# Designed miniproteins, single chains, continued (5): the designs that were tried, part 31

Each design is a single chain, and the fold is of that chain. pLDDT is the mean over its residues in the fold that is shown.

## One batch from the design tools (miniprotein)

Design m17050
Fold by ESMFold2-Fast:
Structure m17050 (fold): chain A 90 residues (1-90)
Amino acid sequence: LSQLTREDALDYVDAALGTAERAAKSQDPVEAANLEVTAMLLASFAYSLAPDDPEVREKLREAAERVRTLADQSPYAKRVAEFFEKLAEK
C-alpha cells in the first residue's frame, strides 16, 4: 500500500468521525440522517482504499468506540457506530 493511499484513507476516517459527531448533535432529523449516510460513505471509502491496512483498521475501531459513546443520545450515532464496528472487524 502506498503512503499516499494510506494517508488519504486515514483522512477519510477522520472525516467520517467528525461527520458522525455532527449527526449525533444535530437537532434536525433530515440533517442528522444525511450526516449518518455521509459518515458511512466516508468510512466505506476509507476501507475500500486500504481494506487490509492495520493502521486504517485500528483508526476505524477507535472512531467506532468514540461514536459508540454517543449512541445512547442519538439513534444516528448508534447506527454509524455499528457500521464502523463491522468495517473494522473485516
Scores: mean pLDDT 84

Design m17051
Fold by ESMFold2-Fast:
Structure m17051 (fold): chain A 65 residues (1-65)
Amino acid sequence: MDFKVVVIGDKGEVEVEIKDGKARIRLPGQDWVPAPGITSLDEAIEAGRRAIEAFGGKVLEVKVL
């Protein structure tokens, strides 16, 4: 994989991977699902943050691997 974003929240973690222009996302308690709307690092970070907030969580840390 080219890079991975891990957004750590108080209600769980969200992971976004982008490789060869293709993205997938993993929400807390869920398996990996395609995320074709995510095409950049900035979009991956934003998607992860929004997912944490949508679960009623607070974003504690963002890691880019």
Scores: mean pLDDT 79

Design m17052
Fold by ESMFold2-Fast:
Structure m17052 (fold): chain A 83 residues (1-83)
Amino acid sequence: MELEFDDLLMELLREVGYTKKSLTLSDILVLIGYYALEKNLFDPENLSIVNVSGTKLGQIFGVDSFNWLDVKSIVEKILKHVK
């Protein structure tokens, strides 16, 4: 199922080269992963932790860090930005 997202999340997705208005939840999870990798946000002592303090992703999720393996929590944060 394709979802349409608010301007805050779409602005982050445009930073990783995404230009469409709607995408699947799986697509957005992959794009968030690419953002974390490209910005070197994974904690070097624990690769399950993504440090997003001071980033656009941190502003969107409203957190300083999150566990990348907690897919349910990540999905819940993404769904808050669905139109």
Scores: mean pLDDT 78

Design m17053
Fold by ESMFold2-Fast:
Structure m17053 (fold): chain A 79 residues (1-79)
Amino acid sequence: SVEELLEEAERARAEKDKAVADYQGSLAKAREMAKENPAIGNASMEGALNQKKKAEAEYDARITALRDEAERLEREAAE
């Protein structure tokens, strides 16, 4: 149903927001560490950036697909 699709999209968005916030915190700490200890900080920052990018891409694709399907069903029901 449309309601189920929108609920799943909202859950995915909440999960994305939590994951992004956690990664941004880790990135900020790693970035500051890199100013004093580049080798350690840069390695941590690279890992966190890669994880953030993968998580964002996966969640964005899923959220978009769920919302597009919900809109399609709503449009069909209105006709």
Scores: mean pLDDT 83

Design m17054
Fold by ESMFold2-Fast:
Structure m17054 (fold): chain A 69 residues (1-69)
Amino acid sequence: SQERLQQLLLDLGQAILRGDWPRVEEILQRLEKELGARVRFEKRPDGSFRLEVEVPQLGVRVRHEQPPV
């Protein structure tokens, strides 16, 4: 549902801000399992990352590119 997607995306953002990568991976798996999301997550040694989440059923696509710190 749209509400579940919003909750998972909020939790995902909070996990990213905390640097809680195991939690990030857990939430991405939940997005795939619960909402049929297609997820691409690329974390790099320099601290940069790319995240793409697509939920075709809801017509939603989220893309984020985080530069190195």
Scores: mean pLDDT 81

Design m17055
Fold by ESMFold2-Fast:
Order: C-alpha cells, then sequence, then structure tokens
Structure m17055 (fold): chain A 94 residues (1-94)
C-alpha cells in the first residue's frame, strides 16, 4: 500500500540520518563531510520526489494518507535539512 511505502521511506531516511550522524561523531574529514552534504542534498530531493509520487498514487487509488504519517515525513525531512546545515557549518570551520 501507499502508506506502507511511505512508512518504509521514513524509516530509510531515519537510518540514513543515524549513519551520517555516527560518521560525523567519529571525526570525519572535510572531504568526507563535503561528500555527506552532497549526498544529503540528493537524498532530500529524492525523498520529496518520492513523497509527491506517493501522494499522486494515493489520490488515484482513492486512498487517504494518515495525517500522522504526513507529520512524521515532515519531521524526518526537517531533520535531514538540519543535518545538512550542520554539515555546512562544520565544513566552514575546517
Amino acid sequence: SVNERLERLIKSAEALIAEVEAEVAAGASRRTLLSHRAFLDHAIAEMEREFAELKEEAERQGEEIPEELVKRYEEVLARMRALRDRLAALIAEL
């Protein structure tokens, strides 16, 4: 279902956030931080595209995405953007 696919998308993004945060905490080099920032920019754009596609599919199927799932999507997207901004700040200090 659309809701199951969105749930998987959110969990994948949460796993990515955790992985990048762990690598940053381990003392990543400037080059590694630049790579992670570029990857997060791409992942954010892909996540927004996939969510738009899932919304269109839900509308075609007459399925309603629960408001709570939309909020969780928005929260994880905001966390990805915050992490990207944090990486940019760390890069500027190196």
Scores: mean pLDDT 86

Design m17056
Fold by ESMFold2-Fast:
Structure m17056 (fold): chain A 93 residues (1-93)
Amino acid sequence: APTDAEIREAVLLIQLAVAKVDLDHGYVDSAAELAIRTAQEAVAHPEAVGPTLIDGLVDLAQRLKAEGKNDSAQAIADALERLGHTEAAERAR
């Protein structure tokens, strides 16, 4: 059976996928809000944070920055730094 941490990671990955779909369809503010929420939930549940979620947050932060959402990208970078993923945080900035 999956662990609580594995279930939490799956939920966070689904939220990240929805944020990416929103961004692909031009719903930039919705994507930014969901991405920041996902990053904040990751900080609250560090045991659920795997490489796929980290890479997904970096990708989404870079895309949000390209859309002019610099504050949102910075919020995601700050969350990655709080998780101890300094290299990923630098890439998200």
Scores: mean pLDDT 87

Design m17057
Fold by ESMFold2-Fast:
Parts: C-alpha cells; structure tokens; sequence
Structure m17057 (fold): chain A 61 residues (1-61)
C-alpha cells in the first residue's frame, strides 16, 4: 500500500533514522499518489517537508 509505505518512511524521517534524501528515494516510485497523513505525523511535518514531497509528486491531505 502506498499509504503504509509513505507513513513508514515519514515515521523513520521524523524520528531521525533517515535523511530527507533517503525519504524521497523511498517514495520516488509513488509519484502521483494522494496520501492521508495521520495527525501524529502531520503535526511534526514542516512546510519545507510538505513542499519536498509535493515536488516529488506526492499529494498530502
């Protein structure tokens, strides 16, 4: 599931386990997907994080 893969990658990124570049590599094949971000992750995402994912082609709602 694209949803689960993005949630896992975001959790790893926000915990400091991976870099933003590694996050974007993990989700590169999910271009065009719309992902519902759970509140516990959404509250930790910056506007720069959201912009990077949007540039990668992933829509966050």
Amino acid sequence: SAQRRVETALSLYLSGAISQDELLEMVADLRGETISVPDYLAQKLTEEDRAALEKAGITLV
Scores: mean pLDDT 83

Design m17058
Fold by ESMFold2-Fast:
Structure m17058 (fold): chain A 85 residues (1-85)
Amino acid sequence: SVEELEERLYEIETEVLELEQRFLAGEVSPEETRERLRELEERIDELVEEIENNPEMSDKEKMMFTFLALAIKSTIWLVERRIEK
């Protein structure tokens, strides 16, 4: 459903933010953090494909959720830059 897609996107965002917190606490290595961020980015790309091919969604909903997915990918990019400091 549309609501399940939105939940899945926010779950990925939550995982990104929790991963950064764990990295800052010294609980995960930079290498493990990068691997997990790559997996999260891949999951977003899969969701974008599901969104684009979903017959239940309007063109406006597809655009909005695609932009949300891109915003989360931007958050991943920002976290990647922070762990390189």
Scores: mean pLDDT 84

Design m17059
Fold by ESMFold2-Fast:
Structure m17059 (fold): chain A 88 residues (1-88)
Amino acid sequence: MLTPEEILAKLREVLRELGFSDEEIERILQDIKNGKSIRDIALELAKEYVEKGEFEKAEELVNRFSDLLTPEQREKLKKDFEKILKEK
């Protein structure tokens, strides 16, 4: 299993690849350090993209974050994302 520090390092890399600024990345990482789950962060960011009509960016973000999660958490994230898409 990846350590918490390794997960945070990979998450920082993924967020940079997705085009987030260093300031946005630091804010997101602070939320996780304060107890917010990676799944909750992924859903919040995906929902923001969906609300802006950026469906392809939302799907890319969910897929990238899924690689950082356990199989169980990945399945939950994808199911929750499908619900967000169906509500619109």
Scores: mean pLDDT 78

Design m17060
Fold by ESMFold2-Fast:
Parts: C-alpha cells; sequence; structure tokens
Structure m17060 (fold): chain A 93 residues (1-93)
C-alpha cells in the first residue's frame, strides 16, 4: 500500500465559477484530511474544470473528472485516493 504522504494531487477549477470553487474546496478538504500535497490549476475550460488527478512518482494513478457537486467531489476523491493507495489506476467520470 502506498502511503498518502507519497501521493500528490492536481486540482483543475474555474475561479470565476462559484460551483467550481465549492467543488475545489471539497476536494482540498479531503486531500488535507489524508495528508496529500496538492497544486491548484486555474482554467476556464469546461472540459478541464472540476477535475482532480492523483499522482504517484510523476504518474497519474487516479483521474476524477466532471465533478458536479461538493458531495460528489468528496466521495469520488476518497475513492480515487483509496485506489491509488492500492497501486490501482482508476478513472472516474
Amino acid sequence: MIPASELEAGIHYNPDDPESVAIAKAVKEVLEEEGIKYREFDTDSEELQNTVGIVYNGEIMGLVSGLKSPEEAREKTKEAIEAAKKGEFIEIK
């Protein structure tokens, strides 16, 4: 099992969209609870916003895209983290 401290995350969100900001906040809360370091990336792309990637040693271990609510963001981010800890690649849409 990979320790959470060895995982990293990237969050893509639209700072001008209140829903996207709320989704990013929910993702950050989960990552902070797990002790995972993250970077934020501003975007105005509808395809890229509301996305979180979980990374291990520079490789994407989990990709969660198309997040629609803070509640969904918490659930799907936790699912991606648990898969990454097991060394499993997961894509959640």
Scores: mean pLDDT 83

Design m17061
Fold by ESMFold2-Fast:
Structure m17061 (fold): chain A 80 residues (1-80)
Amino acid sequence: MKITLDLSGLPEDATLVLIFGDNEKGEFAVETLGPLPAGSTVEVETSLKNPQFAVAFTASLDAALLKAEGNTFKVVRVER
């Protein structure tokens, strides 16, 4: 499945991104992506079904929560 990550809300480049959704059996699963550039929107492929949110971690250990709006995940919160 192809999704768009809107990273314009990140303070710096993501070193690690975790995507949360369901596997093919409908069980909770996590997929790891990264690194990804801040300030951009990037298309990524995921094996997950119904991905709902993602968390991006920066080199400074900031954690950004991204939530799905359709096929686009947008930064909604950054913990510093």
Scores: mean pLDDT 79

Design m17062
Fold by ESMFold2-Fast:
Structure m17062 (fold): chain A 92 residues (1-92)
Amino acid sequence: MEELIKELEKALLEGDVEKALELMKEIVLNSTTEEVKEAFEAVKKVALESEKAFETLEQIKEKLKKENTDLSKFLARQLDDIIEEVKKLKGE
């Protein structure tokens, strides 16, 4: 799990939308609820520290909206919550 979270953080920092999305799906499908929460908390921290990571999350969310699956809808809601929280913490 810790390795997957680190790879996800790196993909977000590099702007690799496709790899970051694949890693998020892998984490959600193959991890406990607690591990998924830890992964999204790490995503939130990286997005707070990096404008590139934040931009990458917005692009992933747009890609997820084009996919019509339960998993993509779940991930899109999680990312929307993270994006909103990051915006509030940055002062809009």
Scores: mean pLDDT 83

Design m17063
Fold by ESMFold2-Fast:
Structure m17063 (fold): chain A 83 residues (1-83)
Amino acid sequence: GAEKARELAETGLEDARLGKELVEEYKDATDNEGIAKYIAGKLLLIGGGVDGDLALRMGEESGDEEAIRLAREALELSGMEPM
């Protein structure tokens, strides 16, 4: 239902935002901790994009404009295109 699409879109958006922040902060890191945070950021961006894509499809099927809006924002931040 629409609630599930919104939950996925919100989770994806949160992960994409955190992932982008970590990638930008740690992209030039040379220490093990900084490199680990950079990798974590990349994984969060991937996860945010996957959740965003799924939420977009569910939102389009249910006609939930808010879920679609949040899902598109998650995809944009993650750098992923809708599949």
Scores: mean pLDDT 83

Design m17064
Fold by ESMFold2-Fast:
Structure m17064 (fold): chain A 60 residues (1-60)
Amino acid sequence: AAPAVPATPPGGYNRPKEDDTTPGEIGLVARRVLAGEEVDESKLSPLQRAVLDTVRAAQA
């Protein structure tokens, strides 16, 4: 039995609204990268960054 630590914040549900990111938006980013357009990774959601990284890895 571990003691409770109420002073510690949850820190788990602080992510941005990822459920608002549609598959279409993710696909749009992938299509832009495949078309040779440059995108700012800092302006992308975590999911879009993962897609970008995957596309780059696939292209070597």
Scores: mean pLDDT 63

Design m17065
Fold by ESMFold2-Fast:
Structure m17065 (fold): chain A 66 residues (1-66)
Amino acid sequence: SMAEGLQNVGKGSQLILQGLALRDTDPALAKQYYQQAIELYQAAKDDIGDLAQQLLDKGQALLAEL
C-alpha cells in the first residue's frame, strides 16, 4: 500500500542519516545502514514506484562512495 511504501521510505531515510553521520568515523557501520535503507527503498518501490526509485538510486550512490 502507499502508506506502507511511505513508512518504508521514512525508515530508510532515517537509516541514511545515521549512515551519513558515521561515514568518516565508521564506514563499515555506515555501509550496513545504507544497505538496510536500500532494502527498505526496494520494498517501497512496489507501492510508490518513482519516489522509491529516486531514493534507491541515491542510496546506492552513497554505498558506492564508501
Scores: mean pLDDT 85

Design m17066
Fold by ESMFold2-Fast:
Structure m17066 (fold): chain A 116 residues (1-116)
Amino acid sequence: MVAAVEAAISEADRAAAEAFIARQTDIILANTLAELDRLGAGPDDHARLRQVLQLVRDGRGQDAVALAQQAIAEGRARGPRALRVALLIEISLGVVELVRGVARTVEANRALRARK
C-alpha cells in the first residue's frame, strides 16, 4: 500500500518537497548555530550539528538520530552547558524531521488527488 502511494508521486512534486526541506534545514541550521554561539558552544558542537543535519539531507535519518542521542549521552557526562547544546541539536533534528514528514504527506496527498 505505501509503496503504491510512493510510486504515484511525480518527480516534480518530489523535487519540490525536497527543495522545501533543504531550504528549511538551512534556516534551522543558521538559527541553531546562532543559539549555540550564545550558549558558548565550541567548534566540536558546531561540527556535530552540521553532521546531524547533513545526515538528514542524505536521507540517513536513523544515523542522524543515533548521533544526536550520543551527543545527549556525552552532554550528560560533561555538564549542564554540554547537555543544553546536545538538547538544542536534538530539538533541531526533531524540527527538521517534522518538516520532512509534513512535506512528504502533502506531496503524497497531492499525488493521490491528481490521479482521481
Scores: mean pLDDT 70

Design m17067
Fold by ESMFold2-Fast:
Structure m17067 (fold): chain A 72 residues (1-72)
Amino acid sequence: MLSTEQQSAVNKSMNTGIDTAETSIKNGDSPDQAINNSTQAARDTAKSSGLSDDVIDKVSQSSKTQAQTLYS
């Protein structure tokens, strides 16, 4: 299981991804652009939070899946 600090970082990364996708769609970006922007933002936030590569990859995949469910 992730530590409390790691779980907090994951939650922040996921929320950043969602917010980025919503902003992207609102600005007139395509669903594909919103999904890509969301995934990249979540990945960058996870990486800057010091999460391991395995966790970053899982966050990226989860963010992509969530954005695809909402926008495609």
Scores: mean pLDDT 81

Design m17068
Fold by ESMFold2-Fast:
Structure m17068 (fold): chain A 106 residues (1-106)
Amino acid sequence: MVDQALQSSPDTQVRLGSSLFTLGDFDSARTLYTGAASQGDPRAYTYLGDLYYSQGDYDSSLDWYNQSISLDPNNPLAYQRLGDVYRSMGDYDRSQQYYDLGQQLS
């Protein structure tokens, strides 16, 4: 199933990856998100950030969200997610800046 999904569209890979992430299958979700990211889908980078954030790996999460923004600067979700990470790290000022930027892009 995962190998078949890797040959499909990035949309299908992201959708299936999100379902697997919700079910707690982080390894399969990461594989599918990585497949979509290899095709240049900025959403996949955002979802990889969500995956690492859920594991408490804030450094990896920030890296993936920043890569998503580099591919698509008009990505309000990635900015909102950066806000969530900085809030979890106790950087409330930076968190608010990213939330505001995400809202401006929406």
Scores: mean pLDDT 82

Design m17069
Fold by ESMFold2-Fast:
Structure m17069 (fold): chain A 82 residues (1-82)
Amino acid sequence: TIEQLRKEFEKIGTITASHLCSLLNPDDPSCPPTHPFVRDIFDIDKDGQLDADEIAILKEADIDKDGTLDFDEFITLVSKLS
């Protein structure tokens, strides 16, 4: 539910580029491992992988390219991936 997503988002504070880095750039060794909550939310099929369309949607999330997602941006992404 949206309430559960908000609760988990509050635990993280803000989704940063580093939280999405390994999902968007799996071959980049400087990327930290993806936070389990972020991975589980964006892995809709729960197969442990994101397809190219899902990655494209994630890249579109940060229109300003400031490398952070607020809660509204995060919910918009989840709705597009669902």
Scores: mean pLDDT 63

Design m17070
Fold by ESMFold2-Fast:
Structure m17070 (fold): chain A 96 residues (1-96)
Amino acid sequence: KELLEQALEDVRRALKAVENGDLEQAYTDAMHALTLAEKAGVDEAVEYLRKAVDYLRKAIQAKKNGDEEAFNTYRKEAIDYLRKAVQALEEALAKA
């Protein structure tokens, strides 16, 4: 339970960081959540977090390149996958 609770908290922090425009913090929090979800064996959350981390990395790069369209697209995808990870972790925690 402790690993799942910590992973869920980290994903929620990542979502808040993305919404506040701090993509570097969101990436760090999402990476930590991914490590905890892998350790806890929640395959569905691991898949969603890997996608979220990939899109956060792409969003950070697009922002640095001044590509506003790519940035908005990747940011939206990252948020969608972080939300899916929250749902998967909440479901896993309810079953634990």
Scores: mean pLDDT 88

Design m17071
Fold by ESMFold2-Fast:
Structure m17071 (fold): chain A 87 residues (1-87)
Amino acid sequence: PPSRKEQAVALTEELLASEKNRELAARTILQFAAESRDLDIAKAMVETMLARGVPKELIIEQARRLAASETDPEKKAFLEELIAWLE
């Protein structure tokens, strides 16, 4: 069976292919990344978005919006760490 990282990358590619609104696709992918609580998985998902032509600035903006609205302190901290890695 595929690893969690392989599954996360496949999910990222599927969401980018099915959702025509890139902002919504990026936000949804980042929500799944935060749910994983695994930085290596989250970084692989972000790298997949970048490889598929999603602008880095769009990913950072969506991650910041998600962090600002997040009520779970663990998910918020995770998103802030991911943003710091991207910057």
Scores: mean pLDDT 83

Design m17072
Fold by ESMFold2-Fast:
Structure m17072 (fold): chain A 79 residues (1-79)
Amino acid sequence: SALEALDRAIEAVRAGDEEAALRHALEAVRAASELPGMTREQLSRLIGLLLRAAGLLLEGDREGAVEALEEMRRFVESL
């Protein structure tokens, strides 16, 4: 599920595995895009949060990346 993928992404960030974090976050967006009732606006928001998390990982800001992924998780839970 999208939530399980986001949990794996957060764990990967905490472990310092940036490549695994990005792979799991991408899988979460893919899984969420297939949810019934997913709108283009909701998908666009998820992509924006993914790009923010990726940018923070590139800068070495692991805490910021976790916060962005946790925001994605809360958003997916609200769908």
Scores: mean pLDDT 85

Design m17073
Fold by ESMFold2-Fast:
Structure m17073 (fold): chain A 64 residues (1-64)
Amino acid sequence: MEEKEREVLERARQIVADAEAGKVSYDDAIKELMELGKELTSPEAIARVIGLILRVIGLQLEAE
């Protein structure tokens, strides 16, 4: 995996952590993760970002 994709994945994990901590809304976290996904070309990295988006959606549903 290229260093740029690793950096994008680290930023994606931080966005999820910030959403879990209440620093950003779940909607904003999902939007930022989708935007970061545009920087990725590796199927493995794309799959990891999709997993993080699904995690945030799950947290939003549990917050109901």
Scores: mean pLDDT 79

Design m17074
Fold by ESMFold2-Fast:
Structure m17074 (fold): chain A 84 residues (1-84)
Amino acid sequence: EEEQRRLEFELDVLEGLILIYRGIAKVDLKHGNKESEKLLKKADEYIDELRAMRDAGVPLEELLRFAEEKIKELNKMIKEIDKK
């Protein structure tokens, strides 16, 4: 149970981080940065997919791996936007 609670907490933190990227994209779009539209779309897609997998009973370890991968992708997208 302690191990399961730890994994659940880690997953909630990672889900929260994806929501932070979504928030960044929304602010950028409000200020006219059209390139952040792709970031927003991907963050929304990843949140929806993560929640669907979680609802389907996918194991916590697999959900964590998925969330970590998607966070890396979002981080890469932000860095590419910032380079312009």
Scores: mean pLDDT 82

Design m17075
Fold by ESMFold2-Fast:
Structure m17075 (fold): chain A 72 residues (1-72)
Amino acid sequence: MTCENIAQDALQYGQNALKASTVEEAEELALKALVYATECLDRCKDNQECQDLALEAIKLGEEGIEKAKKSE
């Protein structure tokens, strides 16, 4: 698995968290985004694009949780 694959998985989980209709679903997806993003940040320190995508994934996950809270 490449650094880019890990970053893309993290980003996808973050984006899915934004689409979650419940807080529970958003929290689960945000946690997965955080796990993959931290793996990318730890393993791919020499890949700036991977790091930027990982940080974006974490932010999207957090936004997803806040959006879901407002929808309840």
Scores: mean pLDDT 81

Design m17076
Fold by ESMFold2-Fast:
Structure m17076 (fold): chain A 86 residues (1-86)
Amino acid sequence: PVAVPEEAIERAEREVAAAEAELARLLAAEPDPFRREELRLQFEAQLRALEIARELRDDAEALAAELARLRAERDAALAALEAARA
């Protein structure tokens, strides 16, 4: 399973904050409105990727909890079966 660890989300959040500051600097230096729009669209794509990563992290945490529960139930059932055979 693909896990998105909290540390990766925190790193991505810091990268987005740095990219936002860099975007402000680039926009201040860029007179071409088409290039300015391109820069904004690139930043919006980066924000969307972070949003998707957060959604996947939340889903992965829920799935990890469910898998842990199912594994515990399986292990308990196997232990009961072995006790019955002994």
Scores: mean pLDDT 74

Design m17077
Fold by ESMFold2-Fast:
Structure m17077 (fold): chain A 108 residues (1-108)
Amino acid sequence: SKIEELYSQIEKKSPQMAAELKELIKKKGVSDAEAEGLLETALFLIEKLNRVYSAERVYNIYEIYKLFLPSLIDVLEMILKRTSNPELQELNKKALERLKEEIKRLEE
């Protein structure tokens, strides 16, 4: 059926989303027309996301940036230890905390 074909196409691109959509359709007892609409929308969104991810530049830049962030943190910690100016200490503390939060976000 068209639903089975759409489900198969989604599963090839995103097994996780295919499983979630299958459960949703099964639980809600939606009409065939509603199921087809949901699956066509999901396939369109997956294709759009895969097009962005296949460009890879943004993701690869973030991976490269993540490798350099620890070195930048070390430099900021060194400055924080050597600076006697309270305003510069506070600015460097905030910058350091923000960089640590960004690393954590990239690891999640």
Scores: mean pLDDT 60

Design m17078
Fold by ESMFold2-Fast:
Structure m17078 (fold): chain A 53 residues (1-53)
Amino acid sequence: MDEKFREFAEQHGIPLSIIYRAKAALEAGIGEKPSIELVKKFALMLYETEKSV
């Protein structure tokens, strides 16, 4: 699972830490384990938002 997140991070130039932060935030907010696809989309959104601030 970590390898798929690392590959996604490298492909989109996103720090792996952003992906793990997105996963942790989704787990805390939803109260259940998020899908890989949801984590990837949220991480991309967070990175673009933080990069633009």
Scores: mean pLDDT 75

Design m17079
Fold by ESMFold2-Fast:
Structure m17079 (fold): chain A 72 residues (1-72)
Amino acid sequence: GLKGILEMLDQLLKTYKAAIEEAKKAGPEAVAQVRKAIRSQMQRMLDLYKNNKEVTAYIKKIEAELEKLIAG
């Protein structure tokens, strides 16, 4: 159901946040690789849930949060 999808997305955000923090310690090339992986995963999920406006909006919110972490 919807709750399970949102919980999965919250877990994905936590996982990628940790990956970004580790990549920043390793250097710019590692950050670039993590950013590519995040963008590919977010796009795949947007395609999968394209007909669900609530899920799509939440994915876009997660993507924006992750992009801010990558930029900062």
Scores: mean pLDDT 87

Design m17080
Fold by ESMFold2-Fast:
Structure m17080 (fold): chain A 67 residues (1-67)
Amino acid sequence: MSQQLRQQLLELKQQAEQSDASQVPDVAKRAVALSLQVSQLIKQQHPSDQQQLIQLVNDLFETISSL
């Protein structure tokens, strides 16, 4: 489960880095959805997985905010 979320976060970050202005709203919507999913599942994860998921979410939103 956490590995699938990590993969989705990494793929969306890559997509954000390659997105044009017309794609940014869709990428942002997907980022919010993934962030909510992480928030719902984070309490069920081991502390090491929690830290990694939080870092990936932060990296994704930093990438989007730089667009």
Scores: mean pLDDT 78

Design m17081
Fold by ESMFold2-Fast:
Order: C-alpha cells, then structure tokens, then sequence
Structure m17081 (fold): chain A 70 residues (1-70)
C-alpha cells in the first residue's frame, strides 16, 4: 500500500540522518530504497526531494502517498 511504502522510505531517510548523513546524502538513501521497492526512477527522485525538503513527517508521508497514487 502507498502508506507502507511512504513509511519505509521516510524511515530510511531518518535512519541515514541518525547515522550522521547530510540531508542530501539521506535523500539519496531514500531514493535508493524507493527504487528497491519497485518505484520508477522519476517517482523515486520526486519522493527523495519531498523527504529532504519537508520537516514535518506527517506532511512528508501525505505528499509521498500522493506521488505514489498518481
């Protein structure tokens, strides 16, 4: 489901940030996870931009779900 994918990608971003990765490095990790979950390159890049630029977790999850449902 879109929510489960969104939570998985956001968790990857948070885990990378907790390990000391920069926002852009953590976003690259989130993009890789989205691609591994079967999302197309363009969609994975859009999702990575959302997690990098959205400070609110719930807002990020909502926007990621919207992108996946397109």
Amino acid sequence: MAREIAERVLKAYRDARAKGFSRSQAANTAEAVARDLGLPEEVAQRIASVVENTDDDEKALEEIEKIIRE
Scores: mean pLDDT 84

Design m17082
Fold by ESMFold2-Fast:
Structure m17082 (fold): chain A 83 residues (1-83)
Amino acid sequence: DRAKEKVLELEELAGKAIEALKAGDIESAIAYLEEMREMAKEEGIEEAVRYLDKAIEAAKAGDVESAIEYLALAVGYAKDHLL
């Protein structure tokens, strides 16, 4: 099932982004967030793209808490769209 595979891929990338953010590895975190953003854009999930843009900006600012919050919202919108 393509939708279930995409959700699993997004959740795995989200986990990696959260680990990188908590470790202070902002470069890796942004790379994972940008990969998720490209997936959301390819699937036409506008809300997920917007929240991933906010997560990337928060990560660049060193605001780990806001980055994780926006990432969680993006994943929620993506799951609602795909499932």
Scores: mean pLDDT 86

Design m17083
Fold by ESMFold2-Fast:
Structure m17083 (fold): chain A 66 residues (1-66)
Amino acid sequence: MKPLTGEQVQQIGQLGRQTIDAASRGDDESAQQYAQQLKQLLIQSGFSEEEAQRIANTLITHGKLR
């Protein structure tokens, strides 16, 4: 597993929070946009497309269940 840079960790955290927050307030468009950016960053960081999609979907689902 390749180590994440400090900037990548911060960006992942920020996009994750924004995805959850958008989903929790019912803003599906913004939630999908943040989730898409998060997926791209995760793939660039060495995650598979499948794993990145699962993480993004989990965050959206978690936000909607709030």
Scores: mean pLDDT 78

Design m17084
Fold by ESMFold2-Fast:
Structure m17084 (fold): chain A 74 residues (1-74)
Amino acid sequence: LLADIYLKLGRYDLAAKVLERAVELEPENEALLIALIETYQLMGQEDLAQKVAEKYKGKELASHPYGFSIPLKA
C-alpha cells in the first residue's frame, strides 16, 4: 500500500494524506484507523491522532501492540 511505503520512507505527511482518503472511504476499517493514528503520532499531529483514536476506542477498545489510541507518550 502507498501509505505503508510512505511510512517506511519516513514521509509521514504523504502517508497521512493517503490514509485520510482511505478512512473517508472506509471509516469503519479498523486497520486504516490504526494506521492513520500511528501516522499522525509520528508526524506530531497529536490532536488529529487523538480524535481518530477516540473513534477507534469507542468501537474496538482492546489491547493493541502499536498506535494504540492516544498521542505518543513514552
Scores: mean pLDDT 68

